# Designed miniproteins, single chains, part 64

Each design is a single chain, and the fold is of that chain. pLDDT is the mean over its residues in the fold that is shown.

## One batch from the design tools (miniprotein)

Design m2218
Fold by ESMFold2-Fast:
Structure m2218 (fold): chain A 67 residues (1-67)
Amino acid sequence: MSVEEAGQRFIEAKQALEDATDLPPEVRARAQAVLDEAVRRVSGTDDPEEQARILEEAAREVRRLLA
């Protein structure tokens, strides 16, 4: 997966979290923490493959939490 593709999936996961208006506060906090940690980790690396991996993992985890 490219950084662009992973970035798009990350944006979609973030949007899904924002659109989930009736979420338990603990689930929302956990999903937000996953997104925040991914942004921190991406900022710590200049490797596009590692950035793509981080963003893809975060997007998948957020989608699991929203299911």
Scores: mean pLDDT 82

Design m2219
Fold by ESMFold2-Fast:
Structure m2219 (fold): chain A 74 residues (1-74)
Amino acid sequence: SMEDEAAALLEQFAEALRARDLERAREIVDKLMSLPLPRRVKRLYLQLLAQEARRLGLEDLAAYIEGKLAEVEA
């Protein structure tokens, strides 16, 4: 299901952050953006990912995700 795919991407994002693979983390964000999810659901996921990136001090990644969040909110 789409929910299962989104859940898998969130788990893969956490693994990418643990591995310090920021390029892979960005690719996962892009995959999440490409899913035909409702706007409100995309906002929730992007907010979670941005918060996690900020918590870890990954400012460039957080800014990238916040840019995607702004696109969804426009």
Scores: mean pLDDT 85

Design m2220
Fold by ESMFold2-Fast:
Structure m2220 (fold): chain A 66 residues (1-66)
Amino acid sequence: SSMEKEHQARERLNQLIAELVKQGKPWEEIEKEAYEEGEKLGISKEEVDTMLKVTKNGLAESAAQR
């Protein structure tokens, strides 16, 4: 089903973003690779933007925690 394909695509992109974050990659490189992979997976730029914003906000909140 289309929902299963969308779920698998989002899972793959989330895994990639998480791995790049864990490796300490610069945010610009994470964005670049996320857009490239998202395009290959058929994920819209708007959805990739949303996933990146969620990740960036999570990192910012984590950095604010002591």
Scores: mean pLDDT 80

Design m2221
Fold by ESMFold2-Fast:
Structure m2221 (fold): chain A 81 residues (1-81)
Amino acid sequence: KIVAIPAGAPPAGDRTLADLSDEELEAVARAIVRALREQGVSEETALATIRANLLARLSPEEAEAAVERLRAAIEAVRAAE
């Protein structure tokens, strides 16, 4: 169960994330946090899964940067609640 073509990462997709404002990222994180709570999974588990998937495709530095952004957004949402 190796081969998949996720349509790559369209340049618009990657750049969209980098170009997104913190407000938009926070909105996405809020939706994710809500969904995770309803599904009964921990943020730690979600982050570990995301990092593992990223490490299969990206360098550790890039994976860490993405995880840090997501973690910060999730923390902001948690603090706001």
Scores: mean pLDDT 63

Design m2222
Fold by ESMFold2-Fast:
Structure m2222 (fold): chain A 70 residues (1-70)
Amino acid sequence: GAKLERARALLENAADEDGKVSIETAALIVATVAGVPEEEAYEALKAKDKDGTGKVTIEEALAVVRRFLE
């Protein structure tokens, strides 16, 4: 839907050369698009960062957006 397309565009613009987005930036994008508190988005994204790099892939961030739009 339109919200997922917007989230994808924002995440792609924020992604680094490896196609990854910092959890801080991803949390702001997810919170804004899904209409949830940034802290809630941050905790959900941190749970996806199993390697502790402080970054998530675009697809991991979009999965969090989809969960909040349920």
Scores: mean pLDDT 83

Design m2223
Fold by ESMFold2-Fast:
Structure m2223 (fold): chain A 73 residues (1-73)
Amino acid sequence: MVPFRELSEEELEKLREEFRKLLKEIEENKDDPKKVSELISKVVGLIIRLVGDGQFEAAREGVKELNKVLEKI
């Protein structure tokens, strides 16, 4: 099995906080398509990382929150 200890609980929490910050920045920068595109790429990268770490529930939550933000822009 792929080891689930690539990320400590502290590192996982930091990733979740970074994710929330990026979503907020997308909403705040909705008038700048280039900035939004870069931020979306970072959010998707974090979702992929969560999936790779076996954090499927957090990844699904992330996809749902990203979709909500995308509906606003």
Scores: mean pLDDT 75

Design m2224
Fold by ESMFold2-Fast:
Structure m2224 (fold): chain A 58 residues (1-58)
Amino acid sequence: SGLKTAKVSGSSSSVGRAALNGSNDNPQAGYGIAEGARAAGQTGKLSGSGSTGSGTGV
């Protein structure tokens, strides 16, 4: 296993928790959970590419 895998796992948990807090401002808490799950998956993919929302390229 690589460090990237551990990082993705940690980020997924953090993103999910943040989404739950944001969901409180929305009419549907469950919606935030679903969005968090999707965002967590995307975050893992972006992190693997070497960019965590920083953009493509260095």
Scores: mean pLDDT 46

Design m2225
Fold by ESMFold2-Fast:
Structure m2225 (fold): chain A 76 residues (1-76)
Amino acid sequence: DKEEYLEKKRQQILEETKKRALALAKVVGKDIAMMEGMVLFGEKMAQLYGEIDPEKEKLIRRAIEELKERLAALKA
């Protein structure tokens, strides 16, 4: 019951992540605006994982912080 719900949520997150990653890749997201969009997308994914798998939320949030550091360096 609960396990099936969490597994479905994990699959939904994976599918949504793949879909949006492909959409961003099509536009060759190399500019600052695209990178900021990736940060916002990652924050939504972290929030979804928080309800499902808190350990994965932590990993995603760490990746977002690393991306923010890279974005800040790129803006400098």
Scores: mean pLDDT 71

Design m2226
Fold by ESMFold2-Fast:
Structure m2226 (fold): chain A 63 residues (1-63)
Amino acid sequence: EEFDKELEKLAKENKLTPEQYIEWWKRTEGLTDEEILERVKRGLERNDSPFLKEIYEEVEKRK
Protein backbone atom coordinates (compact mmCIF):
# COMPACT_ATOMS: atom_id res chain seq x y z
CA GLU A 1 0.00 0.00 0.00
CA GLU A 2 2.79 2.49 0.87
CA PHE A 3 4.67 1.18 -2.16
CA ASP A 4 1.56 1.81 -4.32
CA LYS A 5 1.30 5.41 -3.12
CA GLU A 6 5.00 5.97 -3.82
CA LEU A 7 4.71 4.54 -7.35
CA GLU A 8 1.69 6.74 -8.09
CA LYS A 9 3.55 9.85 -6.90
CA LEU A 10 6.66 8.95 -8.94
CA ALA A 11 4.50 8.27 -12.02
CA LYS A 12 2.98 11.77 -11.75
CA GLU A 13 6.50 13.23 -11.49
CA ASN A 14 7.79 11.02 -14.37
CA LYS A 15 10.47 9.58 -12.07
CA LEU A 16 9.58 5.87 -12.28
CA THR A 17 12.18 3.36 -13.46
CA PRO A 18 11.22 1.06 -16.37
CA GLU A 19 10.65 -1.85 -13.94
CA GLN A 20 8.44 0.33 -11.69
CA TYR A 21 6.35 1.49 -14.69
CA ILE A 22 5.78 -2.15 -15.72
CA GLU A 23 4.66 -3.08 -12.19
CA TRP A 24 2.48 0.06 -11.94
CA TRP A 25 0.66 -0.74 -15.21
CA LYS A 26 0.17 -4.37 -14.15
CA ARG A 27 -1.29 -3.37 -10.78
CA THR A 28 -3.36 -0.32 -11.77
CA GLU A 29 -4.54 -1.30 -15.28
CA GLY A 30 -4.19 -5.10 -15.13
CA LEU A 31 -1.98 -5.18 -18.23
CA THR A 32 -0.02 -8.27 -19.24
CA ASP A 33 3.62 -8.17 -20.38
CA GLU A 34 2.40 -8.55 -23.99
CA GLU A 35 -0.02 -5.61 -23.63
CA ILE A 36 2.69 -3.41 -22.10
CA LEU A 37 5.08 -4.41 -24.90
CA GLU A 38 2.47 -3.45 -27.53
CA ARG A 39 1.84 -0.09 -25.81
CA VAL A 40 5.58 0.67 -25.67
CA LYS A 41 6.13 -0.39 -29.30
CA ARG A 42 3.34 1.98 -30.36
CA GLY A 43 4.98 4.77 -28.36
CA LEU A 44 8.38 4.08 -29.93
CA GLU A 45 6.85 4.31 -33.43
CA ARG A 46 5.74 7.87 -32.61
CA ASN A 47 8.79 8.96 -30.57
CA ASP A 48 12.12 7.13 -30.27
CA SER A 49 12.42 7.79 -26.53
CA PRO A 50 15.39 6.28 -24.63
CA PHE A 51 13.03 5.73 -21.67
CA LEU A 52 10.50 3.79 -23.76
CA LYS A 53 13.35 1.71 -25.22
CA GLU A 54 14.45 0.82 -21.67
CA ILE A 55 10.89 -0.25 -20.79
CA TYR A 56 10.75 -2.33 -23.99
CA GLU A 57 14.03 -4.09 -23.12
CA GLU A 58 12.84 -4.76 -19.56
CA VAL A 59 9.53 -6.30 -20.74
CA GLU A 60 11.35 -8.47 -23.33
CA LYS A 61 13.70 -9.70 -20.59
CA ARG A 62 10.73 -10.62 -18.35
CA LYS A 63 8.79 -12.57 -21.00
Scores: mean pLDDT 71

Design m2227
Fold by ESMFold2-Fast:
Structure m2227 (fold): chain A 56 residues (1-56)
Amino acid sequence: SGAAAGLQAALDAARAGGSVEEAAAWGKRMTEAAGGTTSDQDARAMGEAAVAMLRG
């Protein structure tokens, strides 16, 4: 699904040391590339969750 692709991209960006903004941007891009849709607010939440999960 688009949501799964977006979250994976956000987690990969956070794992590489990316910011919340970078994780959100990659998550949004990959969600849309996989045929899904996401708002800027939802993409931001995805980036925040990805960074929190990997950095504690």
Scores: mean pLDDT 81

Design m2228
Fold by ESMFold2-Fast:
Structure m2228 (fold): chain A 104 residues (1-104)
Amino acid sequence: SKRELRREVVLLGAAETLAYLYLYLGLKYKTPIEEIQKVLLKQLDKQDEILDRLAALGMPADDIAALRAILDQIREAVEKKDFEKAIELELEASRRIGELEARL
């Protein structure tokens, strides 16, 4: 339903905001790099699960593919410890999710 789609998009946006804040604060307060990676990779797994539910709820395949592509880019940046790139990609993901929510 449209209400279930909206709920899952809101949850995806909340997860993205929390990932961004964790990364930003982790770097600012010098959290160990391996800890930041572990938490962010686990969070990305949860975001992929939300995308799977959005697809099952009838979200357009193009929207799912675009969001999955940016989450994959975030995963690559995190695995390479390129946290500056990861921050930029997290902000872009947040922007795209916000635009998607506004269309629902």
Scores: mean pLDDT 88

Design m2229
Fold by ESMFold2-Fast:
Formats: sequence, C-alpha cells, structure tokens
Structure m2229 (fold): chain A 97 residues (1-97)
Amino acid sequence: SELSRKATILIVAANLELVAAENPYLSDEEKDQAIKTAIENALEALRYAKESGDQETLEAAKRVGERILEFAEKNKDKLSPETIKLAEQLRKALEEA
C-alpha cells in the first residue's frame, strides 16, 4: 500500500539519522539534531504503518523506534529538553502500537 511505502521510507530515514548520531566525531548539538529527526521520522513511520494494517511494516517501525529510544536513554545527558520530550512521545507511541 502507499501507506506501507511511506512508512518504509521514513524507517530508512530514521535509521540513517540514528547512524549519524552514533558518529563519535559529531558534536553534541549535531547528535541531538540527528536524534530529534530520527524520532520525528519514527513517529510518522509508526502512524503510517498502523494505518496500513501491514504487520511486517509495523514491526519494522517498532524496531527502529526501540533502537532510537535505547540511544536516547544512553545519551540523555547530551540531548536537549525538546529531544527528551520527543523521546517520551515515541516511547508512548510504541506502547500504544
């Protein structure tokens, strides 16, 4: 479906931002921006995946969201309050999915 396709593109985008955030040569500000973008893409991916009814796409969106949350928890001291708030929104969305 078009929704599954949109979710897949956002899952790929979220994964790329997570990989960028894991780069040890990035500043804390650059890592924060990458994680913020990863969370926004993961939240939108979850929304499209749920609406699509495609279980495999939903499971893929959940997996990327869980990886992003793990990174955010480990690096919370380097993240802005805005990004921490977005991480809490992602955690709730994953629980409701």
Scores: mean pLDDT 89

Design m2230
Fold by ESMFold2-Fast:
Structure m2230 (fold): chain A 64 residues (1-64)
Amino acid sequence: MLSEEEKKALLEEIRKIGAELVKKGVPEEVVQRVIDSAEAALKAGNDVAALAGLHDMKELLASL
C-alpha cells in the first residue's frame, strides 16, 4: 500500500482536483465532504477508499 509520503501526495492531489471542481461550479460543500472522507480514509489506513475518491473526482472533472 501507500507510503506516508505517497499518502500526503494523494491528499494534496485530491485537494487540488477539489479546488478545480469548485472553480467549475461544483458546490464547495459537496467537494469538501469528499475531501474530508478521503482524508479520514487515509488516516484509518483505507488507502483503497482514498484512491477511489481521487478517481471519482477526476472522472467528475473530466465530465465537466
Scores: mean pLDDT 80

Design m2231
Fold by ESMFold2-Fast:
Order: sequence, then C-alpha cells, then structure tokens
Structure m2231 (fold): chain A 96 residues (1-96)
Amino acid sequence: MKTLEEVEALFDRAATRLLIEGIFENVPYPELEKVQEILLEARKKIVEALQNGDVETALKIVDEAEKKILSVISNPNLKEIAKRDFERLKEAVEAA
C-alpha cells in the first residue's frame, strides 16, 4: 500500500525538518527531544490504525499529536513548520 509508505516518509521528513529548523532557530533541546518523542509515538499508532483500515482513528491520532507538539514548541516559526507538516500528514492519511 503506497499510502502507508507515504505516511511513514512524511513522518521521517517532519522529524528531520523540525529537528534541523529547531536547531537553526535556537529552540531548547528539551523541546526538540519532546517533539521527536511525540512524532515517534504518533507514527507507531497511526501505522497500526492504517494497517487495520481505521482512517478515522489515524486522523484523530494526527490531530492529537499536532496539538501536543504545538503546545511544546515556543518558537512561532517552528510552529508554522509543524502545522504545514501535519497538514500534509492529514491529507496523506485521508487518502488511505
């Protein structure tokens, strides 16, 4: 299923982008570590939901992960990057 591969690839890209951009924006390391932790846990749960054909649960997990990450990030530029990555994740999950 190409959709599952696309979702996993989007998580990998989001994790890398948020880490690199966070470093450039001098975001505190504890915030960056927490973002990576949330992304890793969300990816696992979304993959499990999509493997079971549960798109509704997968979308709910994406929304919850976005809200958690936005609450952790203090830098407004990084918040905008996170919102864009999560918008792409939602579109990919909805296409499942």
Scores: mean pLDDT 84

Design m2232
Fold by ESMFold2-Fast:
Structure m2232 (fold): chain A 89 residues (1-89)
Amino acid sequence: MDPGFKEGLEKLLFGPIKKLKEAYEKYLKGEISEEEFKEILKKIEEEMKKAFEILKRTVPEEYWEELEKKYEEELKKVEEEFEEKLKKK
């Protein structure tokens, strides 16, 4: 399988998670309002949904399962970190 293709797929899937982490950090620092934060989350959610649909159609099932597991683990870490920081704020 083409290594560049795999890297492109990972970037498509994990790019939105990186944006989500950045949005959480800005919100926790008070740099953005709750309304701005919700708008950013909505855009990221839409981007994630599109990425999942593309990946499911484009990649073999075995590669999709691996990417989905990595995605779920990374998302869980980001959400847990946000919840912990929110409690201490």
Scores: mean pLDDT 76

Design m2233
Fold by ESMFold2-Fast:
Structure m2233 (fold): chain A 87 residues (1-87)
Amino acid sequence: MKIPKFSSLRLDVPVPADGLTVAELRAIAERVAKEHGLRLGAMFSLDGKTSLADPDAIALSRVGDGVLAIFEDEEGNLLFLLFTGVA
């Protein structure tokens, strides 16, 4: 059995006082994917309550647990990126 490789990183994202919407955060995640030759698989709010299905909802604020994005490369390796909001 081949064990998939994974890595975990954190990215501090500058956010306005009102926070970043799901659409804005997804645009950042898609840009990261494109810059690194990755595919965005999924995003999860770490509060377990915020739905990332509404593009106008606030996904990331200066206070809170952040959002986990999971990326996949062409070899099936998984990369975990934690977005955290900063001033």
Scores: mean pLDDT 76

Design m2234
Fold by ESMFold2-Fast:
Structure m2234 (fold): chain A 80 residues (1-80)
Amino acid sequence: SSLIEAIRESIKEANLLLEQYSTLSPELSQLAQQVINLLNEALKEAEKDPDNIDGLKEKMAQVQQLMQQGAKLAEQLKKE
């Protein structure tokens, strides 16, 4: 339950980032949407099969990579 709650909170945060990023660039909006999509998939998988820890770890690793890419792009836009 705590893991599912953490994923739901991450989805809320990602939606707030999408609202902010949509005013900055289309690329940031696309990255935020990809993060939201992966988090929603992770939530569905965690609810269906909570013992599939390896699958969940893979999805969360993808989320982390996309968030790092978004942060780098946002920093580049601040310098322009």
Scores: mean pLDDT 77

Design m2235
Fold by ESMFold2-Fast:
Structure m2235 (fold): chain A 107 residues (1-107)
Amino acid sequence: SLVEKIDELVKKLEETLGKIAEAIQNRDREAAKKYIEEFKKIVDELSKLLDPEFQKKLREIANKIIEVVQEAIDDPSIDPLEAAKRINELFIEMKKIVDEQKKKLEA
């Protein structure tokens, strides 16, 4: 089902964001860049399954996550734990958008 595909992609996003958080904690710039590219691909696939309004909201939150990650890898003064917390807060907002789309599909 479409809902099952959405849930699979959300799980892949969560796993990829976990790897990004670990890369930031380890100051592994190359791993963080690799996982940003994987994150972008998953966001693109998920976006294609959503209505245009939810696609726009999802991409806006995804861009904020990418910005937080890029700032954390470029600025060694940024606390990796604070970056991870901000990424998690943004991912919760992303999940809310996806849940609204799922409610519309199951109505």
Scores: mean pLDDT 88

Design m2236
Fold by ESMFold2-Fast:
Structure m2236 (fold): chain A 103 residues (1-103)
Amino acid sequence: ALKKAEEKATELVEKFPKEVFKKAFGEEVTKNDLVALFTAVMNNGKALVEPETEAGKQLVGLLQNIGVENFIEWLRKIAKESSDKEVSEFFKELAEALEELAK
């Protein structure tokens, strides 16, 4: 779980500049925030690492409250409704990463 989550988090932080994360979440979400979110998806809502930012904590909390399937659909909706193409592409790839990890 942890190794696969770290590999996927690394792929996303290498693919998207920090500015896209700030636009998407209102603050700079860290690689450890993504690992926390990804491990929570894989482990029935339980993160294996501590989120570092307020946005990271809110993302994990939202996933725990609404469940993995509804969380992924929420990300897909944001991707479709976003007028910023980079933010749209980011949320689409985040949703696809979470679907892969949820298997």
Scores: mean pLDDT 82

Design m2237
Fold by ESMFold2-Fast:
Structure m2237 (fold): chain A 76 residues (1-76)
Amino acid sequence: SLSLFNKAVSLAGKGATPEQKALLQKAATAFQNGDYEKALELIEETAKKNVKEGRLSEEDYKEAVELAKKALELAK
């Protein structure tokens, strides 16, 4: 579900830098192209960086990754 993936992108992007927003756009494009592994990797990488930099909570990180994984399962 692109809708669920977009929710994951939005949550992972809380406080995101312009560079990180570009990575999240690449994740959305990868998902639309059926490259689900790359889409998930880009979300996980961006969300982890935001947690380390104090812009995202561990709880929001877990929720974003879970939403992305649910979006993948619904797309298969």
Scores: mean pLDDT 81

Design m2238
Fold by ESMFold2-Fast:
Structure m2238 (fold): chain A 61 residues (1-61)
Amino acid sequence: MAAEAERRRQLEEAEEIARKSVESFPDDKDLAVGVFLIQAAVRKFSDEAVDKGLEVIEEKL
């Protein structure tokens, strides 16, 4: 339980990183989708989904 609270904070940091990445590549719609997935994962998915979202963004970069 406590570990999940800390994980949620890390997921929120990942979301912020994703946003910054999209701002660097505003023309790339794929990155925008990645950011959306990260945001959804923070609330709806497990940490596993967030990790995959970050990998997608990194690969699209």
Scores: mean pLDDT 62

Design m2239
Fold by ESMFold2-Fast:
Structure m2239 (fold): chain A 71 residues (1-71)
Amino acid sequence: MSDKEKMVEVLKKAGLSEEEAELAARVALELIWQGRDTAEDVKRALVEAGLSEETAEKAAKALVEAGFIKA
């Protein structure tokens, strides 16, 4: 829960809406648990989850900069 809230805050600061940030944080956490924590894997999963390519790229970059996922 705590890590999800931190990720949502980081994603909102990157320009995502609250709903987009919540979705992106949930998807990214699932991928981290699977050991698929690269920016490319997260971006692909976010696009498949319904985010635009532009939003997914912003989300992945923000999560890399914050240290949650690998570049």
Scores: mean pLDDT 83

Design m2240
Fold by ESMFold2-Fast:
Order: sequence, then structure tokens, then C-alpha cells
Structure m2240 (fold): chain A 73 residues (1-73)
Amino acid sequence: SKEIEQLEKAAVAYLTDPRLPEERRIALVVEVARKVDLTEEDLKRIEKALQKAGVPEEVRRRFLERLRELMEE
């Protein structure tokens, strides 16, 4: 969906931005994700996009964990 594409673009842009502290980068993208009804398939798609963009594994792991927490609320 368009919302998922926008979330992927935001995640890549913010999580690769060295000018922002890591926790702030994650928090900004999680706020965008709150407006999207995420599925497990969407998480896998986002993870693949982040891997291709060169986002560090530790950052990807923390971000995806926060998204899963959001989905279980």
C-alpha cells in the first residue's frame, strides 16, 4: 500500500541519518508507523528494504522490535 511505501521510505531516510541520535531516529519512524495497520508481511518487507539500504543489524533489530510491540498494543 501507499502507507507501507511511505513508511519504508521514512525508515530508510531516518535510520540512515547519522545526524540524529539512534533512539531519536527509531522514535520518529515508530510515530509514522502508528498511522499504519501493520502485518507480519509488512515487517518482513520493511526489514528487507532496511538491509538493502545498509541500516546496521542492531538498529534494524531494535526498530522491528518496537514495531512488533506497537502491533501487540
Scores: mean pLDDT 81

Design m2241
Fold by ESMFold2-Fast:
Structure m2241 (fold): chain A 78 residues (1-78)
Amino acid sequence: MEEAKKLLEKGKKYEKEGNYRQASIWYLRAADVYEKEGNYKEAAEAYRHASDAFRKMGRTVQAEAYEKKAKELEEKAK
């Protein structure tokens, strides 16, 4: 999807800038759009990017929650 892809690209841009807070916000928005459209593989990828951003911020509990969410979506994607 064009919208979700643009949100994911925005997250990657902020990640490159070291702005992990903004990166996590845009990755989570991309993940939500992908998930609602049934694109579980892409949603899982976006949640993994968000998890990595939370780890960079030292937010381990949030990072682990989004890793679990990504794993569950990967299983749905088959």
Scores: mean pLDDT 85

Design m2242
Fold by ESMFold2-Fast:
Structure m2242 (fold): chain A 62 residues (1-62)
Amino acid sequence: ILKIYLALQKNNKRSLTQKEIMELTGLSKATINKLIKDGLLKKNKKTGKISLTKKGVDAVHD
């Protein structure tokens, strides 16, 4: 989760595609899908872009 948070901050974006997250963080599709299932990330069905949830932000800040 921390690597995704840093990637979003570095690019001044609130959301990134799964491909962009993989390229910027080196995380696998399986890891990203697990974080979505755990409620730490949210995927927009129309755009395919992934953002941090409140729970995900809280997990980064302890």
Scores: mean pLDDT 73

Design m2243
Fold by ESMFold2-Fast:
Structure m2243 (fold): chain A 71 residues (1-71)
Amino acid sequence: MRFPEEWVEEVAERLGISKETAEKLLELRSQGYTQEEIAEKVGISKETVSRFLEIETELGVKELKEAALKV
């Protein structure tokens, strides 16, 4: 609910996981859980969480650019 649908879809597609799992990753990240804690809670490898963080950073950069354009 708090995350854009585009973020959930990109994460799910790039990592080959369900949209529900992608949403859980975004939620845990927003709550301040560490990479290790997220990996344990979701049941995925820390390397997969690392790739998720890369995708999240890329999406965040796009949002910052959009904000700068004040659309």
Scores: mean pLDDT 74

Design m2244
Fold by ESMFold2-Fast:
Structure m2244 (fold): chain A 80 residues (1-80)
Amino acid sequence: SEEEELAEKAIEYWEKLVEKWIQYWKENNKSPEEMQKDKEKLLKEMEEARKTLPEEVQEKFEKKIEELKEKLDKFIEEHS
C-alpha cells in the first residue's frame, strides 16, 4: 500500500540518519554526555515524524524507533 511504502521510506531515512550520527560521534570523539543529548534530540524528532504517518503504520515505525534507540544506547555504552 502507499501507506506501507511511506512508512518504509521513513524507516530507511531514519536508519541512515542514525548511522550518520554514530559516524559523526566516532569522527569527532564525542563524549558520552554529548552523545546522550544528541540521542534524546533524535528520539524526539523520530517521535514527531511518527505522528505525521498514517495511523495504520505508526506502530511499525514506533517499533523501529525502539530498535534505533537500542542501537544508539549500545554505541554510547561501548564508548563510555
Scores: mean pLDDT 86

Design m2245
Fold by ESMFold2-Fast:
Structure m2245 (fold): chain A 100 residues (1-100)
Amino acid sequence: ADFAALQAEVDAALEKDLADIDANPRYTPEQKAIVKGVVETGYRTLLPKLQALYDALPPEERAEFLAIVRRELSKGNVFWALLAADFLLWQRRKERERRR
C-alpha cells in the first residue's frame, strides 16, 4: 500500500465532505460554517496520525491497515478513521511502554 495514494484520498474525501455540507439544504449558513470547521479540523489531524501509525506498525500490518482506512475514507467516514487511528496509536504506545 502507498501512503502517498492514501494522502490523495484523504484530500479528495475532505473536498467531498465539504461539498456535501454546502449542498445540504437543512443547514443554515452558520451551521454549515461550524460543521465544515469541525470536518476540516478532523482531516487536518487525521493525516499526521495516520502517518505516525503507519510508521509505528510492522510492515506486515501496514498494508492491511491502509486498506481498511482507505475503505472508511471512501465511505465518507473520516471521523471513524480518525478515532481508529487515535485508538491504535494509543494502544501501540501503551504496549511499548508496558514491554520496556
Scores: mean pLDDT 72

Design m2246
Fold by ESMFold2-Fast:
Structure m2246 (fold): chain A 98 residues (1-98)
Amino acid sequence: DVREALIRLIEMQMELNRSGDEALVAAREPEAAEFEARYSQAALDFVAEMRPLAEQLGAMDPAAVRAWARAEGISDATIDAMSRTELLLLIGQRRLRA
């Protein structure tokens, strides 16, 4: 059930990022933080695991991001359509379902 709750949180973050609505994102940040705080240690461990990857993606050039995402099994069309944050969330979602 913790895995399902984490997947739901990831899907919510993907939707917020896709909307482009800064006011909606800002309004949902406290809710997301409260949700994370209510999760078990597994949620904190998952966030800690994903943090280095998020930092790495932030430092990479577009060609390096593309090569890395291909290695994770993500299609070129999906890579071209997604932000770095959305790619990170998609990979997190896939790893939780694996």
Scores: mean pLDDT 65

Design m2247
Fold by ESMFold2-Fast:
Structure m2247 (fold): chain A 112 residues (1-112)
Amino acid sequence: MAREIADELIEKVRNNEATPEEIRKALQKLIDAGEVDVALNAISDILSLLPTQDLTEEQKREILRAIAETVRDIAKKLGVPEAQKLADEALHAPVDEAVTLIARALGLIREK
């Protein structure tokens, strides 16, 4: 189930079918299931896809905001305040900067 949720989400993002709300819900389901590593890997895959997607800058910003909110919540739950700060900065950053900030936050969370 967890891997299926992640794979379905990544495929929807690749096909420009995922809404920001669907991204939030799918990632939250993974987190609620205790599958944090699966959620972090799904986020990394989405970040890698976004620069190549046929999406407007506004659409990319909305997706990145959904991801940044999720990463912020994970960082807060796991007690990683530096990752929480980076995710919060990503909420207000341009697309390229937001991707970099979220990737750095994921790195800090993965250090355990």
Scores: mean pLDDT 83

Design m2248
Fold by ESMFold2-Fast:
Structure m2248 (fold): chain A 97 residues (1-97)
Amino acid sequence: MDVAARYLAAGEALAAEYEATSPEAAAHFREAGRLYAEAARLYAENPEDEAARERALELARRALEHLGKAAEELAKLGYPEYLEAFKEGLKEIEAEL
């Protein structure tokens, strides 16, 4: 399957799940999925291009910022598990960099 298509689908699925609970979190999940999809496309189209890789990493960083904001909005409403999962995910990503 196309990795970019999976990121878009994941963002839309999370947005749909939380739209009624937190429209703000839903918007952040949708934007994160979109940015990750764009990063995946750039990396796939030119994996040997350092500039494309740097651009993809910048898009992924912005996607992580949106995921963090979505997690914070959900935590304010009594769903702290998303913020905890986000923090653990960041530790795993940082350990592999």
Scores: mean pLDDT 77

Design m2249
Fold by ESMFold2-Fast:
Structure m2249 (fold): chain A 113 residues (1-113)
Amino acid sequence: SLEELIKEIEEIVKKLKKEVTEAIENKDEKKAKELILKSRKELDELVAKVLEILQEQGKLEELKKVAELWHEIMQKFEELLEALDNKDFKKAKELLEEIEKLTKKLIEVIKKA
């Protein structure tokens, strides 16, 4: 169900923010990158399932908005990984907050469908 998928997305993002913030505070860029890559894969699989359900339900406007927001989130993950490679922990924290905000917008679109 969309409700179960929303709950899983919210929990993954909440855990990601907590654990990546902790890794950044410990200057552990390797751990931060590992957590990001794992969460990105899990979120990609969940968003793909959301898009399949929205398509099946004929919610084409919401499908387009979710796909566009997910594309922006993916771009922010790439920027986050680059910031961590450069040990730019301040930029990494800012990008993590942007990812959280975009994910909240994505969830809001799914809830309105």
Scores: mean pLDDT 89

Design m2250
Fold by ESMFold2-Fast:
Structure m2250 (fold): chain A 89 residues (1-89)
Amino acid sequence: MKEKKEKAKKLAEELVEEGKKLGEEALSLSPEEAKKILTEFLKKAAKELEKFIKEEKLDPEARKIVKEKWEEMVEVLGDYLRKNLEKAE
């Protein structure tokens, strides 16, 4: 189980980092385009995490790590959307 926890943490951290990079790129876009791109990323990330949880049969502790990182990612992307709206006006 230790290896599965480390893999779960790494995948979640990689998704948060990808989200941050995409959020920065979205700041150069219109609010509508930014919302679309970030929403599509969230849907893709959710599917990847669900697949990983199912395939690796993650225990409750590993699932908690994934959930906490998912919540962090949603907050980060929400902050980028807010910044995009503020930059437009």
Scores: mean pLDDT 77

Design m2251
Fold by ESMFold2-Fast:
Structure m2251 (fold): chain A 83 residues (1-83)
Amino acid sequence: MHPAYEYLSSEDIEKVLKGIKLLAEAMRSGKGLSIEEAVEILKENSETIDKALSKDPKLLREAATLLTAAAIEGIGNELDKEL
């Protein structure tokens, strides 16, 4: 179980954001998590994330942007290793 999971299950919006940042960093570095595993963790915690972030649309947008950027960077790094 990735450490981000504990933060993402929190009712505290700051902890949820910290969990998202940890997940994004793991995806970008290609260490500890695949992109598919990260997406699965996000799906499992989607209700908690929605509940926390829906209180502030700006934070929801920032979280989505951060995860999208991390996924794109992570895919690029994996493609470089496969080629």
Scores: mean pLDDT 71

Design m2252
Fold by ESMFold2-Fast:
Structure m2252 (fold): chain A 69 residues (1-69)
Amino acid sequence: MRDDLIEAAKAVSKAAEKYGLTEIAQKLRDLIEQGAPDGELSRAIAEAGRKLVEVAGTPDLPFGKPRKS
């Protein structure tokens, strides 16, 4: 269902933003706003989800890295 995919895309987009995957997050939002078909949205969500899992799996401290510009 489209609404289900949109909710998934929004959730993944927010998570991607949190982990610095802003380009992927923006792509998902763009697809939602354009009303992309279920297949295209689902494909983008799957791609973003996989990248998000890889980034989230990084062995970082709970406080993140202590060096910020």
Scores: mean pLDDT 71

